# Designs tried in a protein design run: designed miniproteins, single chains. Part 16

Each design is a single chain, and the fold is of that chain. pLDDT is the mean over its residues in the fold that is shown.

## One batch from the design tools (miniprotein)

Design m532
Fold by ESMFold2-Fast:
Structure m532 (fold): chain A 68 residues (1-68)
Amino acid sequence: SLPSDAEIQLTLAIMELAFTRKAAEDRGLSPEEIRAEIQATADRLLAKITDPEVQAEVRRYAEELIAR
C-alpha cells in the first residue's frame, strides 16, 4: 500500500530536520548556531503543514534534536 499524504509530509519533514542538524555539525557550527538552524527549519516546515498530528510530530522531533 502507498503511504498517506500525511505520512509522506511527516517523513520529508523529519528527514529535512535531521539533514539540517548534520549539515550544521559538518560545517563546525557552535551548539547555539546548530539549535538556531534546526529551529529555523522547524518554523518554516510548521508554517506549511496543516495536519495537526503531523505538526505535533514535527515539533516533538525538532525539540528532541535541539535538546541533544
Scores: mean pLDDT 85

Design m533
Fold by ESMFold2-Fast:
Structure m533 (fold): chain A 64 residues (1-64)
Amino acid sequence: EIEELAPLLFSEDPEVRLEAVKRLGEIGKDPENREAVTKALAPALQDPDLEVRRAAIKALGEIT
């Protein structure tokens, strides 16, 4: 699940990266997954696409 989505954050397609961030954010709302999702989302905070970075910030804000 998280291991499947994390590699998508390195996709050449920003739409794929954005979808992965949103899916990880949903998974992270479960407290059992919060630590793993927070770690997985770290690269997205430095993403070249502004929308991907904003989605990562929002997801982390909702789960932490």
Scores: mean pLDDT 80

Design m534
Fold by ESMFold2-Fast:
Structure m534 (fold): chain A 101 residues (1-101)
Amino acid sequence: AKVEASDEAVYDPAARTATLKAKVEHPDGYGAVLLMRRGADGRWEAVAAGPAKNGDTEITLALSAGAERFVGEEIEVALLGPGDTPERPSAVGKKVKLVAA
């Protein structure tokens, strides 16, 4: 499994979504892309998530409640397949900057 992300995820405040250009490769054919960060307690905090399928080149991610506070920050990218968790993703991409549209 592999996720090759662009440098930026573009946040649309009207839709509460971020658009990420990313090449997705997953042998199970489907999964999710998660933008995530570590909280102060060391737990993963979800910033945004959206469905992804093998061969996708653009992912629409729904922002978690309050996650607009992370606009301007670099966020970790994970590709999750069936049964995966944020602690054990199928793949990790480079960090992307969450930017306002």
Scores: mean pLDDT 80

Design m535
Fold by ESMFold2-Fast:
Structure m535 (fold): chain A 68 residues (1-68)
Amino acid sequence: SHSDRLVQFAIAMLRKEGRFDLAEQVERMRAEGVPAEEILREARRQALEEGDFGTAEFLDTLLAELRA
């Protein structure tokens, strides 16, 4: 599905940027059947809390794409 592809893309990009901990968390939530919007929103929240504004901006873009 479109939502599954967006989450998979997020995992790939997080790994590429060295955010392995966040990528693992997203992958775990996906395996547990958490909805894509909730997964991406949670990952964005954590990125913001850590001051990783680049990752947060990327995840916000994916959230906008999911809602379109």
Scores: mean pLDDT 87

Design m536
Fold by ESMFold2-Fast:
Structure m536 (fold): chain A 74 residues (1-74)
Amino acid sequence: MLSLDEVVARAQELLEAWAKRAPSLSDEERRAETERVIAELRELAAQASTRQGRVWAEAMIQLLRREEAEWLAS
């Protein structure tokens, strides 16, 4: 079970790694990487010991999906 601080820290690392890699990836590779990160964020939500941690991780999934959609639209 992960505390809110641990969920935030791990999700931040995942999102930062994604943001650094995304510009250099093809559309297909970026989609695959996005789904991988989303799967890891879902695991963080499942491991969260607090409702706040779960909600935060789920919000990060929605943010990542929005960023991917906006990237493809650009």
Scores: mean pLDDT 81

Design m537
Fold by ESMFold2-Fast:
Parts: C-alpha cells; sequence; structure tokens
Structure m537 (fold): chain A 80 residues (1-80)
C-alpha cells in the first residue's frame, strides 16, 4: 500500500527486512537490550508485510526472514 512505503519496490523492502533481522541477531549476540532486539524483529516483520502487499514472488525469502526473526525471539526469551 503506497501510503505506508511509497518508495519501496519488493527488492528494497526485502533488503530492509534482511537488514532489520541481521540487526536483531547482532543485538542478541553482543548481549544488547532485549527491547532493541524485539524492535528490530518487529521492523523486519513490518517490511515482510509490505512485501506481501506488493505481490512479491519472494515467498522463500519471506519464510527465511520469519524463521530468523523467531530464532531471535527464542534467544531473547532464553535470556530473560
Amino acid sequence: HMKIKPYFTPEEALRAARHAVENAEKLVKIGGSPENAIGAVEKALQYVEAIKELGSPYQEEIDEIKARAEEVLKKVREKL
């Protein structure tokens, strides 16, 4: 939907989602704030939603990002 992410192509949204999940993984690895890691996961999932709205063929990449996000959330829960 253009009102939310008017400059995003599916490829740009996919890169943004990967960047957000990579940031979340780094935050967990260095013992950063759980809140910041969760925020990065939420941002990645927002980009995944944008990709779906754009009608992307990137289902495999979407599934990868979701799996990585769930792994980050699991590690955050284990640290709490």
Scores: mean pLDDT 74

Design m538
Fold by ESMFold2-Fast:
Structure m538 (fold): chain A 73 residues (1-73)
Amino acid sequence: HMEELRERLYEIASKAKDPQKAMEAADRLVEAIEAGDYQATLEAFRELMKAIGDQELAHEAAEAVSELITLRD
């Protein structure tokens, strides 16, 4: 579940405007979700979106995160 999200986000991040920063943000996002830290999750998600710099890839990343959150509900 979390490892699958990390893998999907890494694939998206590899195509990002800033791949290194996107991967770092993805790691922080996964950690924040695992910790149940809502504020850190939002901050990491914003950084990930900024690092991706592409609307289509950003949509794919948002879908991956949304699917995991829905499954954890």
Scores: mean pLDDT 78

Design m539
Fold by ESMFold2-Fast:
Structure m539 (fold): chain A 73 residues (1-73)
Amino acid sequence: KEEEVKKLVEEGTKKLEEGDYEGAFKKIKEALITAGADEKFAEATAKLLVEASKTVSPKAVGEAALTIGRFLL
């Protein structure tokens, strides 16, 4: 569970680094759902995190997604 969430967050962070915002959104949303979030929460949170990546580093967004995932597990 935790390892799968971490892997999905790492994949999403890589997509952010590549400028693939749609791919990043899908990976971060999947990570949050895997951690136990409902679809509506996962979608809204993934959208906010992807938008935040335009003003903060992709690494910081990945760390935030992982922290949220850990609290949901």
Scores: mean pLDDT 81

Design m540
Fold by ESMFold2-Fast:
Structure m540 (fold): chain A 113 residues (1-113)
Amino acid sequence: SPELEALEEMKRVVEEGYEKVLKAIKDNKPFEEIAKIIRETGVKMQEIADKYKLSPELREALKKVFDILLETVDKIGEAYREGKSKEEIINIVKEGYQKALEVLDEAIERVKA
């Protein structure tokens, strides 16, 4: 299924983005580098949606993933401004990416049915 292939590719892109964000935080990179990684993840997902010509229904799921990632960027930026610990910032990232992956997993199960 081309739709299943697209969703699996998007899931991989989100998982790779998550690993890059965690590494950047552990390496004490500035917020601008974190925001860039998340932005690049969004661009890659949009390219996949366009390549596979995703249905309007699946594009709705993708919009939810984008909204979650944008909210996560905002929360990370606030945590950096407030001087929150590395551990607190990692927890924000973990929560946001878990929610994003849950949306993709739900879409994958729907396409498999």
Scores: mean pLDDT 89

Design m541
Fold by ESMFold2-Fast:
Structure m541 (fold): chain A 95 residues (1-95)
Amino acid sequence: SLSLLRPDPALLAVIREVRPDAPDALTLNELMALLLQYFLDHGRIDLNPDDPGKSVIDLSGTPLQGLVGKDRVTWDELTEALVAHIEANREARLV
């Protein structure tokens, strides 16, 4: 289930480079929009205008490199890895 996400401090620091007043809890869409701007600002994304989900991202030296386990991914691969990480960390049965 999609709810407000709480990025770890290292990821939140990345987000706050784009938006210094970013809250500690964000929606997935807000998180992904801020990450897109971060990658654009740092020249870390090779945009694919015909298929934006296949845009290539350089994760080297970012907290996301450890989370994904790869230096380079597509936008779709990054999105799937973030969703999977969030869902794995939410393995608490709703009562």
Scores: mean pLDDT 76

Design m542
Fold by ESMFold2-Fast:
Structure m542 (fold): chain A 73 residues (1-73)
Amino acid sequence: MWRVDILPGKSYDPDGRLLYSTEGGYLEVDEDGRVLSAHLRSMSPEMERALRDVWGVERIERTDEVVPPLPDF
């Protein structure tokens, strides 16, 4: 299992569609690249639904971990 840290911000696909918006957190990913859990300070309801329904994420939890803002993003 790997931990992938997420900085605060927004992510867009190559077509300019908003993929997610969050204040930061981390993901836990298995050896096959499957996202097992998401620990995010905040996220849109649409992104939470996508994580559960499309990505099959087993756990989505809120965290109070403070992550500094990105100055140029």
Scores: mean pLDDT 63

Design m543
Fold by ESMFold2-Fast:
Structure m543 (fold): chain A 80 residues (1-80)
Amino acid sequence: MKLKVYFEGDFVTELEVEGENGGELAGKAAVKLLESRGYKVLSVETVGDDEAIVTAEYNGKKLTFRARLEGDTVHLELLK
């Protein structure tokens, strides 16, 4: 499935991902984006039907992101 990825409200890229539900699609899109940007993905947890929580490491820092699918768009946000 072709998904548009937004980070903090800004368009970043389009990605092709395959998944059985919205949470899996959102999580896989987030993983592909983060890994392409040099992040080391540590965990992916699906939350409900359209959301995933992704934990990743960058420069020794642990960061948590929320990925949410709306239609053909994934919204990724940094959780503090």
Scores: mean pLDDT 84

Design m544
Fold by ESMFold2-Fast:
Structure m544 (fold): chain A 74 residues (1-74)
Amino acid sequence: SMDEELEKYAKEKIEELKKKFPDASEVLWETAEAWIRWTLEEAKADKSASLEEKLKALDTAYETAVQMIEEAKA
């Protein structure tokens, strides 16, 4: 299903964050993961958007999470 595809994609993005930033602060890490998970739930609730649009929203959430962690670690 579309929801299964979205959940798999979100999990892959969260695992990528863990591998890229294993030493990020616990608060920052939890905030970044929560942002991706929140975007996933919004995407699952949206009955009008295409799978492509929902995956793009998750990509944007991932990019925001990466930037947030990188800026905080500087």
Scores: mean pLDDT 83

Design m545
Fold by ESMFold2-Fast:
Structure m545 (fold): chain A 91 residues (1-91)
Amino acid sequence: MEKAREYVEKAREYAEKAREAWKAGDEEAAIKYAAEGAKYAAEAVEAAGYPRLGAVLYTAASLAAIGALLDGKDPAEPVLEAVKYAEEVAK
């Protein structure tokens, strides 16, 4: 429970850093922070007792962030959705 909430906070922090990097035009930093955010969101779900769901969330969020970047969109948006999902699971 405590670990899951810590991972949600970390995931949010990195998702916010990804958004800030994207707004600054730093595409490399944006995708790196998005990847870390997706990782921590998945670790939060795993720590909450759902390791298979955590693996699916990591894959889905990572692919969505890469897809957003390739489409010229903010890669932080799919990661923020993953953070919101992890937060609901960690409750």
Scores: mean pLDDT 85

Design m546
Fold by ESMFold2-Fast:
Structure m546 (fold): chain A 75 residues (1-75)
Amino acid sequence: MEEEAKKTAVEALKKAGIEAKEEDVEVLYQSERLVLTRAEGKDKKGNKVLAGVALRRDADGKWVAAKLEIKEVKE
């Protein structure tokens, strides 16, 4: 379950132009129908970003990304 959610989060981030690894994805909250994740990644320009992905189950019971929030990390 957690591994599927992390994989779905990484794929959603990749589609948004953010590179992240499953190992860098932190699960903040998990229930039967909702998973909230946070990951450190890099945008297309190489800037560090913090990305939040909210995942929900679809009609087939698969995790899908319902919401994406991306914040650039300023030093």
Scores: mean pLDDT 78

Design m547
Fold by ESMFold2-Fast:
Structure m547 (fold): chain A 90 residues (1-90)
Amino acid sequence: MDAELSRRATETQRAVGPEAHLAIGIFYRIASEDVSVQVGGEILIIGAQLDGARLSPALRRQIEDISRAAKAAGDLDGGLLEVLDLVRAS
């Protein structure tokens, strides 16, 4: 993870708290080709939901669409930055 991605993740967590973890978990569950990273994403989703994180159906769909596009392009860093920007703006 580059310094910019780390900075954006920290800013998103500060702005929206557990919704950031929920979005990151959804992203890695879909976009990663590594099964252990996909499982880590599921754990983040469950933890964030237990902390009260909720996403609108429309926002969740946008995150899923970005995640699938990132997987197809092989650009996980770019896709994650787009997801973090989207969640912070919502």
Scores: mean pLDDT 78

Design m548
Fold by ESMFold2-Fast:
Formats: sequence, C-alpha cells, structure tokens
Structure m548 (fold): chain A 71 residues (1-71)
Amino acid sequence: MKEELRRLLEELRERSRHPAARRYAERALELVDNLSDETAENAVKAVRQALTEDGRGQAAILGAVARSGEE
C-alpha cells in the first residue's frame, strides 16, 4: 500500500499544477511511512480519484482526505 501511495503522490506532484494538490502530495510523501493503514488506504483512493480530476475536483477530494487524517 505505501509503495502504491508514494507512486501516486509523486505522479500528483508532477502532473498537477494546483497549489493545494502539490502541497498535499509533498506533505504526504514525507509522512507515508508514518501513516496508519486506514489513512494510507483512504489516501490511495483519494489520490487516484484526484488524478482523474483536473483542478475542479482535486481540492475537494484532497481536502476531505487531509481532514480525515486530522482525527
């Protein structure tokens, strides 16, 4: 799971021009090894979905995942 997440985050960082998406990817890349299994699984799903959306849905999807990690 963490390898898949790292790959997806790096792809998000390189392909996305949205500041929020890039910031999320950079922060998440530093924390991948310290994420819980639940958080990592949710992050994989959200990043995959965000990569399907160009700007419009990215902030909403990634914001929801960041909020979940706060708890």
Scores: mean pLDDT 68

Design m549
Fold by ESMFold2-Fast:
Structure m549 (fold): chain A 92 residues (1-92)
Amino acid sequence: SAKRKQLAALLEETGRRVAALLPAELQGPFERVARELAEAIARGEAVSPEVREEWLRVGTEAEAYLASDPEARAKALAIEAEMAERGAAVAA
């Protein structure tokens, strides 16, 4: 599906842009998990339990960092808002 591929590309872009706001040790893991989720969406497949567990773990660490850095948090919220609008346009 063209829509699935577009949504996957948006998720991968979101992951890459948010990762850039994170500490160096979280950037690689965050981008990798976002890419794995995007690939599953593009194929119309469920993510593996292992990828889901890693996403929850890395996501929790990223959220904790962003909660401690108001500037990074504001930038992450702006990225989320932009990507939500772009995702809605794809879904329409």
Scores: mean pLDDT 86

Design m550
Fold by ESMFold2-Fast:
Structure m550 (fold): chain A 61 residues (1-61)
Amino acid sequence: RTAAFRTVAAWVREELARERDPARREAAIQLVRDMGADAQVPEAELARVLAELEAVAREAE
């Protein structure tokens, strides 16, 4: 599960760099958040990944 979380997070990060649809960006970030919670990844790792994804989404804006 943690490996799946990391794979999806990396893929979402690549997509967010190209995605300009705000609804899709928000849905992708929410997916990573939900997967992180389900996989019970360390809070520090989840927070760092989510902060990176949010920064990439803001840059695409």
Scores: mean pLDDT 75

Design m551
Fold by ESMFold2-Fast:
Structure m551 (fold): chain A 96 residues (1-96)
Amino acid sequence: SAELAARRRRYEEVLAEGRRAAEFATNVLKAGPLEVFRAVGEAVAALTALDEAEGERYRREFGAVVAFGLPLNPEEVLAEARRLVEEALARLRALE
């Protein structure tokens, strides 16, 4: 249907943005904690557009980890961003 095609295109667009942001976050890991958290935050924001309600819940959990875990685990924060990318891929595959 036209609605399904529109949803798939939207997911593909958000997924592409999320992948680009996740790659940027991985490269910025060597630049310092603040730049890493900024880049990961952008990736999370882009990917959470796939599901607004679930994205808001994840954003709160991610925000808590950053607020209380900073600056000690940039790798853990990056792993969470990658988990969200894999979730987006699974959602895109479900639309096939």
Scores: mean pLDDT 54

Design m552
Fold by ESMFold2-Fast:
Structure m552 (fold): chain A 76 residues (1-76)
Amino acid sequence: MKHEEIEKKILKNILDLLKELAEKRKADQSVFDLLKEAEKLIDTDIEKAKDLLNEAITKLKLSVDEIDEILTKALE
C-alpha cells in the first residue's frame, strides 16, 4: 500500500508535467486524450496508466534527455 501511494504521486506528477509540455508544444489532441485516460486509471490500474503515459511520451517524440528531466522533476 505505501509503495503504491508513492507510485501514484509520481505518476500524477509525470502526468502534470506531460500536460504542460503538450500544451507548450501544441501537441495533437490524441496526446491529450491519452493523458486524460491515464489520469482516470492511475487510482484503479497503475500498469495501464503507465502504458498510456509511455504512449503519450512516444507521440510527443521526447528525447532521452527530455524524459530524464521529466522523471527528475516528478521525483521532487
Scores: mean pLDDT 80

Design m553
Fold by ESMFold2-Fast:
Structure m553 (fold): chain A 80 residues (1-80)
Amino acid sequence: GKKFEELKERIAEKIKELLKELGVDEDSIQDIIDKLLSEESLENFLYDVKILLDKLKENGIPEDKLKALEELIKEVEKLL
């Protein structure tokens, strides 16, 4: 639905920002974002995004930047 697509775009944009901050190359970022935006399964999207969230935490992204992404993920979970 429209709400899932809007949340998906917002989450993808936040992940792109954070991966860029970690110095991930542009081609790798684009591949990750394209995969996220093409995912039609809400459950698969949540699975993939939670894995990426854990990787961002492991690589030292500050808690306040992660909190915004975590809040968006919770909004997607409410659609289950």
Scores: mean pLDDT 84

Design m554
Fold by ESMFold2-Fast:
Structure m554 (fold): chain A 88 residues (1-88)
Amino acid sequence: GPLDQTVTLKVGEELVIPLPDGTYLVQIGNSDPFTFTLSDKIEVKDGYVYVNGKKQGKLIGVKLERKGNSLVLTATSYGDFKIIIKKL
């Protein structure tokens, strides 16, 4: 289902977001939005998100991993993050 919420995270705090199979639009705080399908390879390099080796946009204040059917956010700064995950 879609997620549209503000979460307060401490440095190093993880948010695990389980997602059903699908394609999603993701926006995290002040980061650039990106789209991915749950089966896609997600990598973060030099503060940018890559989906299947294609550069998407800047990731700010968090790092990002896919672990199985979950998206895992780890805060690299303290603050309030507006998290939008919309199923396409």
Scores: mean pLDDT 82

Design m555
Fold by ESMFold2-Fast:
Structure m555 (fold): chain A 66 residues (1-66)
Amino acid sequence: MSAEERGMNIALLLGRRYGASSETMAEVIDLVLETNDDEVIAEEISRMLGISKSTALRIIHEADKL
């Protein structure tokens, strides 16, 4: 899976489950293109959406199965 595909899958799950805006989804895709560190990605998603870091990590792992 490419970093872009991974970012899109994560963004789609965030939009579907947490109502993330198109702007937030684009920021998540850009973040995944810049880093492969799931801890860093989860921390930033947590900050953007007000969800826990553990919830963000779970979403990342679920996206990797798509």
Scores: mean pLDDT 83

Design m556
Fold by ESMFold2-Fast:
Structure m556 (fold): chain A 99 residues (1-99)
Amino acid sequence: MAAEEVRRFVEAVRAGDLAAADEYAQRAYEALPPELQELFKNGVDSIGMGDGELAQQYFQQAADTAEKLGLPELAEALREAAAQAPELAATVREAAAAA
């Protein structure tokens, strides 16, 4: 389910497994309602660029939209992603600097 794939994406980024993170992000995107797909993609792309504040904004907007759609489990997963976005982006920046 989309909420599970969002959480797996966050866990993979935290673990530094960027290949797994890309796979989970794609699975989450495909499982998401169309109204959330662009916001989620923009959040993931922002994490990949090392912009945690922008990613937090997109994931928070996605969470608010998910709540309005009556998807509380997905809204919770997206709020967790938003809260962790600065740390996730920092992990990606550190991985890029080490390469």
Scores: mean pLDDT 86

Design m557
Fold by ESMFold2-Fast:
Structure m557 (fold): chain A 61 residues (1-61)
Amino acid sequence: MKSYAEIALETMVELLRRYFASGTMSAAEERELRRAANDLMIADGVSPVELQRLIDAIRAQ
């Protein structure tokens, strides 16, 4: 069974992959990304700073 952290990471990767393919992100997709990030923080105790750094690194591609 997949953990909440694993599901959250998969959701984030899929949403970001779609964003890079289309160049656009809807408000619904942005909310889902934020929800997945929150789920990851709750599950693993990951710092919001570390999540922001990961998002920034992905954006820099």
Scores: mean pLDDT 68

Design m558
Fold by ESMFold2-Fast:
Structure m558 (fold): chain A 67 residues (1-67)
Amino acid sequence: ATEAQVAEAAARASAMTGAEVTARIEGDEIVATGTADGKTAVGRIPASSSLQGVVAVAGAAGWEAKL
């Protein structure tokens, strides 16, 4: 995924979950972090993944933070 795709995935995940979701490329991985009400959840996926894969992992992190 590109840097722009990672930013878009984080924005979509924030919108659909209501959590504060950020994502960034760290070496050969993408790290997504969801935060809600002081709870944090983290998901990881290879940097080579598609936009859909990044959205799925970012969304999962957002939803888990809301648990």
Scores: mean pLDDT 82

Design m559
Fold by ESMFold2-Fast:
Parts: sequence; C-alpha cells; structure tokens
Structure m559 (fold): chain A 94 residues (1-94)
Amino acid sequence: SLEEKAKKLVEEAKKAEEEGDDEKAAELYFEAGKAYLKAGKYKEAVEAFEKAISLLPEDDIRAALARMNRAIAKILLGEREELLERWRAYRAAQ
C-alpha cells in the first residue's frame, strides 16, 4: 500500500539522517510525504514535508516544492478536521 511505502521511506530517511546524509534524508522524506498525500494521510504528509524542508537550504528548489506540498497537505488536513468537528457537533445535538 502507499501508506506502507511511505512508512518504509520514513525509516530509510531516518537512517540517512543518522548517517549525516541530509540531502538523501530530505529526498526520502519528500517521497514519503507524497506517498502519504496519495494515501490520504495528511497529518503524516505534513510531518514528512516539514522534515524535508528542515534538511534543505532555504533557497533550494526542493525546499520550495516541499513547502508547496506541505501547504496542500495542511489545507486537506484542515478541511477533514473541520468536517469531523461539524459532524461531532451534529451528533452531540441528537
């Protein structure tokens, strides 16, 4: 599954980060974020993109792409949480 692929990419990214390979770790976190996005795991996607951003220079195009994807993931996460909150309020009123 995409979620299993994303989890494996995160584990590989952590190993690269521990080895001091920030560039490889960032690439793996970015790929994990994309896989989480496709899997509908928006919170995990945000976390993965934030890790990729933290490991890249601010002016790197890869960091810019990660910021764009993080913004998309945050919008989708916010929409899902808002709908869930509205549903909980409706259920509490019954």
Scores: mean pLDDT 85

Design m560
Fold by ESMFold2-Fast:
Structure m560 (fold): chain A 117 residues (1-117)
Amino acid sequence: MKLEEQAKALTDNPALREALLELAKYMSPGDRATGVGRGRSRLAGREEEFEFEIYASDKPAPRSPDTLVAEAEVEDPEAGLHAKARVESKDMTPEQVKKAAEAAARVTLELLRGEAA
């Protein structure tokens, strides 16, 4: 049910496609990425602050305490949008997990932009 909406977002938003490709470059089987977006909702024709959670990956939850965790944040101040993402990996370096988190934050922002429009 969500795949068709994601496919449309990819077609209408080249930035989302680019961010997803960057995320895929770093993510391995067993890694997890999640995103949380905040912004003004325009879907109801009202100015409302909302919090929106997006899963950037269907990969399983963290495997052990040795799992590296990184968080990244990105914003579009003109659109009033903020996105945070968290990436968890056992197999990435600290630099790779940070770059993956930055890519996941961009994915979250672009998905949130689609929902807010």
Scores: mean pLDDT 65

Design m561
Fold by ESMFold2-Fast:
Structure m561 (fold): chain A 90 residues (1-90)
Amino acid sequence: MEKYKGEAERHGIEAGTGLLRKEKKEEAEEHWKLAEEYAKKLGERGKELLKKLKEMLEGVEKMSEEKREEVLKEAKEGLEIMKEEAERLG
């Protein structure tokens, strides 16, 4: 169960990072699709997780340019950590 939650969160963050990078919108869409697939395996808990991730992404889209740069830096750092953990878990 936790592995599916971690994958959904990781792909959700990758989607958010892609949206913050204008040139990576296509990759962001693919990562969001993967987040939905992993969250689907979590049932109702997955629906709640997707709602929170979607609200976070919508918040990012409404942020000022300066705030987006700050969030992007934090998201890149978090994404690298999550990717390393996912690779370690297999």
Scores: mean pLDDT 63

Design m562
Fold by ESMFold2-Fast:
Order: structure tokens, then sequence, then C-alpha cells
Structure m562 (fold): chain A 75 residues (1-75)
């Protein structure tokens, strides 16, 4: 379940980053998500750090919340 949640979150992050014209921020957020998850951080903590990268890059909070929801639906 957790691996599927991470992959769903990664796809969602890339999708919203592309839609907002910030693919580099999306790539950084996915890399951070995968690194933290591999280091044994809880999915919620890894997802929150990835979400901060998207928000700092100017991705709307509503789209970031959609990514959070998708990840939790697959967890």
Amino acid sequence: AEERAVEAAARGIRSVALQTGKPDAGDKAVETLRELYRAGKPLDEALEEASKILLDAGVPESLVNAVRKVARDFA
C-alpha cells in the first residue's frame, strides 16, 4: 500500500507541477518524497516536505491538497 501511495503522490506532483508551469519544482518534490520515504520517514512527513517545495514554488494550495488526498486514498 505505501509504495503505491508514494507512486500515486509522485504522479500527482508531476501533473500539478506541469499544469502550473513548474516542472523543475515537481521533479525536486518527487526526489525529496522518494529520498525521505527511503530513509524511513513516515509517508505523511515525506509528503508534507514535498508539499512545501510545491507551495514555495507557487503551486496553488488547492492543487497541493489534491495531491495529498490522492496519496492518502492509496495508503
Scores: mean pLDDT 82

Design m563
Fold by ESMFold2-Fast:
Structure m563 (fold): chain A 102 residues (1-102)
Amino acid sequence: SSSLKQEQQKKLQREGVILEAGGAMSLMSSLTALYISKKTGKPEVAKESTKVSEKAVESAKKNRDEALKLGIDKAAAKLEKDEEEVKKILEETRKLYEELKK
């Protein structure tokens, strides 16, 4: 990081913001899917919501891996937390699906 030119540092900072926004979108998508599943109470909706959250985990992981590869430690740390939170939402959505299909 200390060896980067100012222009390269600005580019990495913008990349970090874009990657962090992607993590926030993954979190928003999974929360929205869980909310809709809870409000509708339909097992078919919960099943679809589980798939949304699975894709959200993959997206957050991909963004975290990219941030790590670019050496954007702040973005990588934020995305790791977002990935962990999305995984918890996925688990709650799976549990809801199991309850609704009874």
Scores: mean pLDDT 87

Design m564
Fold by ESMFold2-Fast:
Structure m564 (fold): chain A 101 residues (1-101)
Amino acid sequence: STVKEKAKQIFNSSSLSLTEKVAIALTLYLYPRTSLEQLLSDPSKAGGPLLLACVDPSHADLFSSLAKFKKLLKETVGDELFSKLSESEIEKIYKELNCVR
């Protein structure tokens, strides 16, 4: 529940790209010991989680298909925020995460 509340704060940021917002939210969901405040001040630190989330064996299945990625994203941000994302935006983010080779 706390990550879904923090996702609202992340998505309200005007300085972050949509992909950076998703990367920060996923990082907090999968690695709950990370600091939201640190990631918001330096979004480049979320860059490692993009690669780690895609290649981490404990999380690899979550990124193995667009359908599984959509499920993970919906669980991370919640239904209300997820419904505001278009199919093309979700596909673009999934491609930018470089989980498909």
Scores: mean pLDDT 73

Design m565
Fold by ESMFold2-Fast:
Structure m565 (fold): chain A 77 residues (1-77)
Amino acid sequence: HHMTFAQALLFMREFGDLLDQLVKEHPDLPEEERSKLFDEAVKQAKERVENADPETLAEIQASLDERRKLNDELAKL
């Protein structure tokens, strides 16, 4: 059940993309139907994480390391 940090971030990225798509495609959706689409987005995001290859996870980790370095550099300005 517990994900690695890279897997958790992939989940957040995929889930965020799915939610953004939901808002764009269904702006006037009733609350009940919106809840169903949110549940489906969670399910799809989990499936994308489970099916992620090691290379994708390594790329995410590398991206995180780069962003951490950039944030550290920006904090000095």
Scores: mean pLDDT 75

Design m566
Fold by ESMFold2-Fast:
Structure m566 (fold): chain A 58 residues (1-58)
Amino acid sequence: SMEEAEEARRKAEAGAKKLVEAGLSPEQALGMVRLNVKDLSEEVREAAIEGARRGVEE
């Protein structure tokens, strides 16, 4: 659970950063992460969204 959340956070941060570098807006990158984790636990979803926010902020 906690390990899954940390993995999701790191993966989402790197993924969101790459999406923005590829030309997507921060809003589009965050939206993609939200969709990718919508069926996962609340803990993992929150971690992934936090990671994605860090990724789009540099």
Scores: mean pLDDT 82

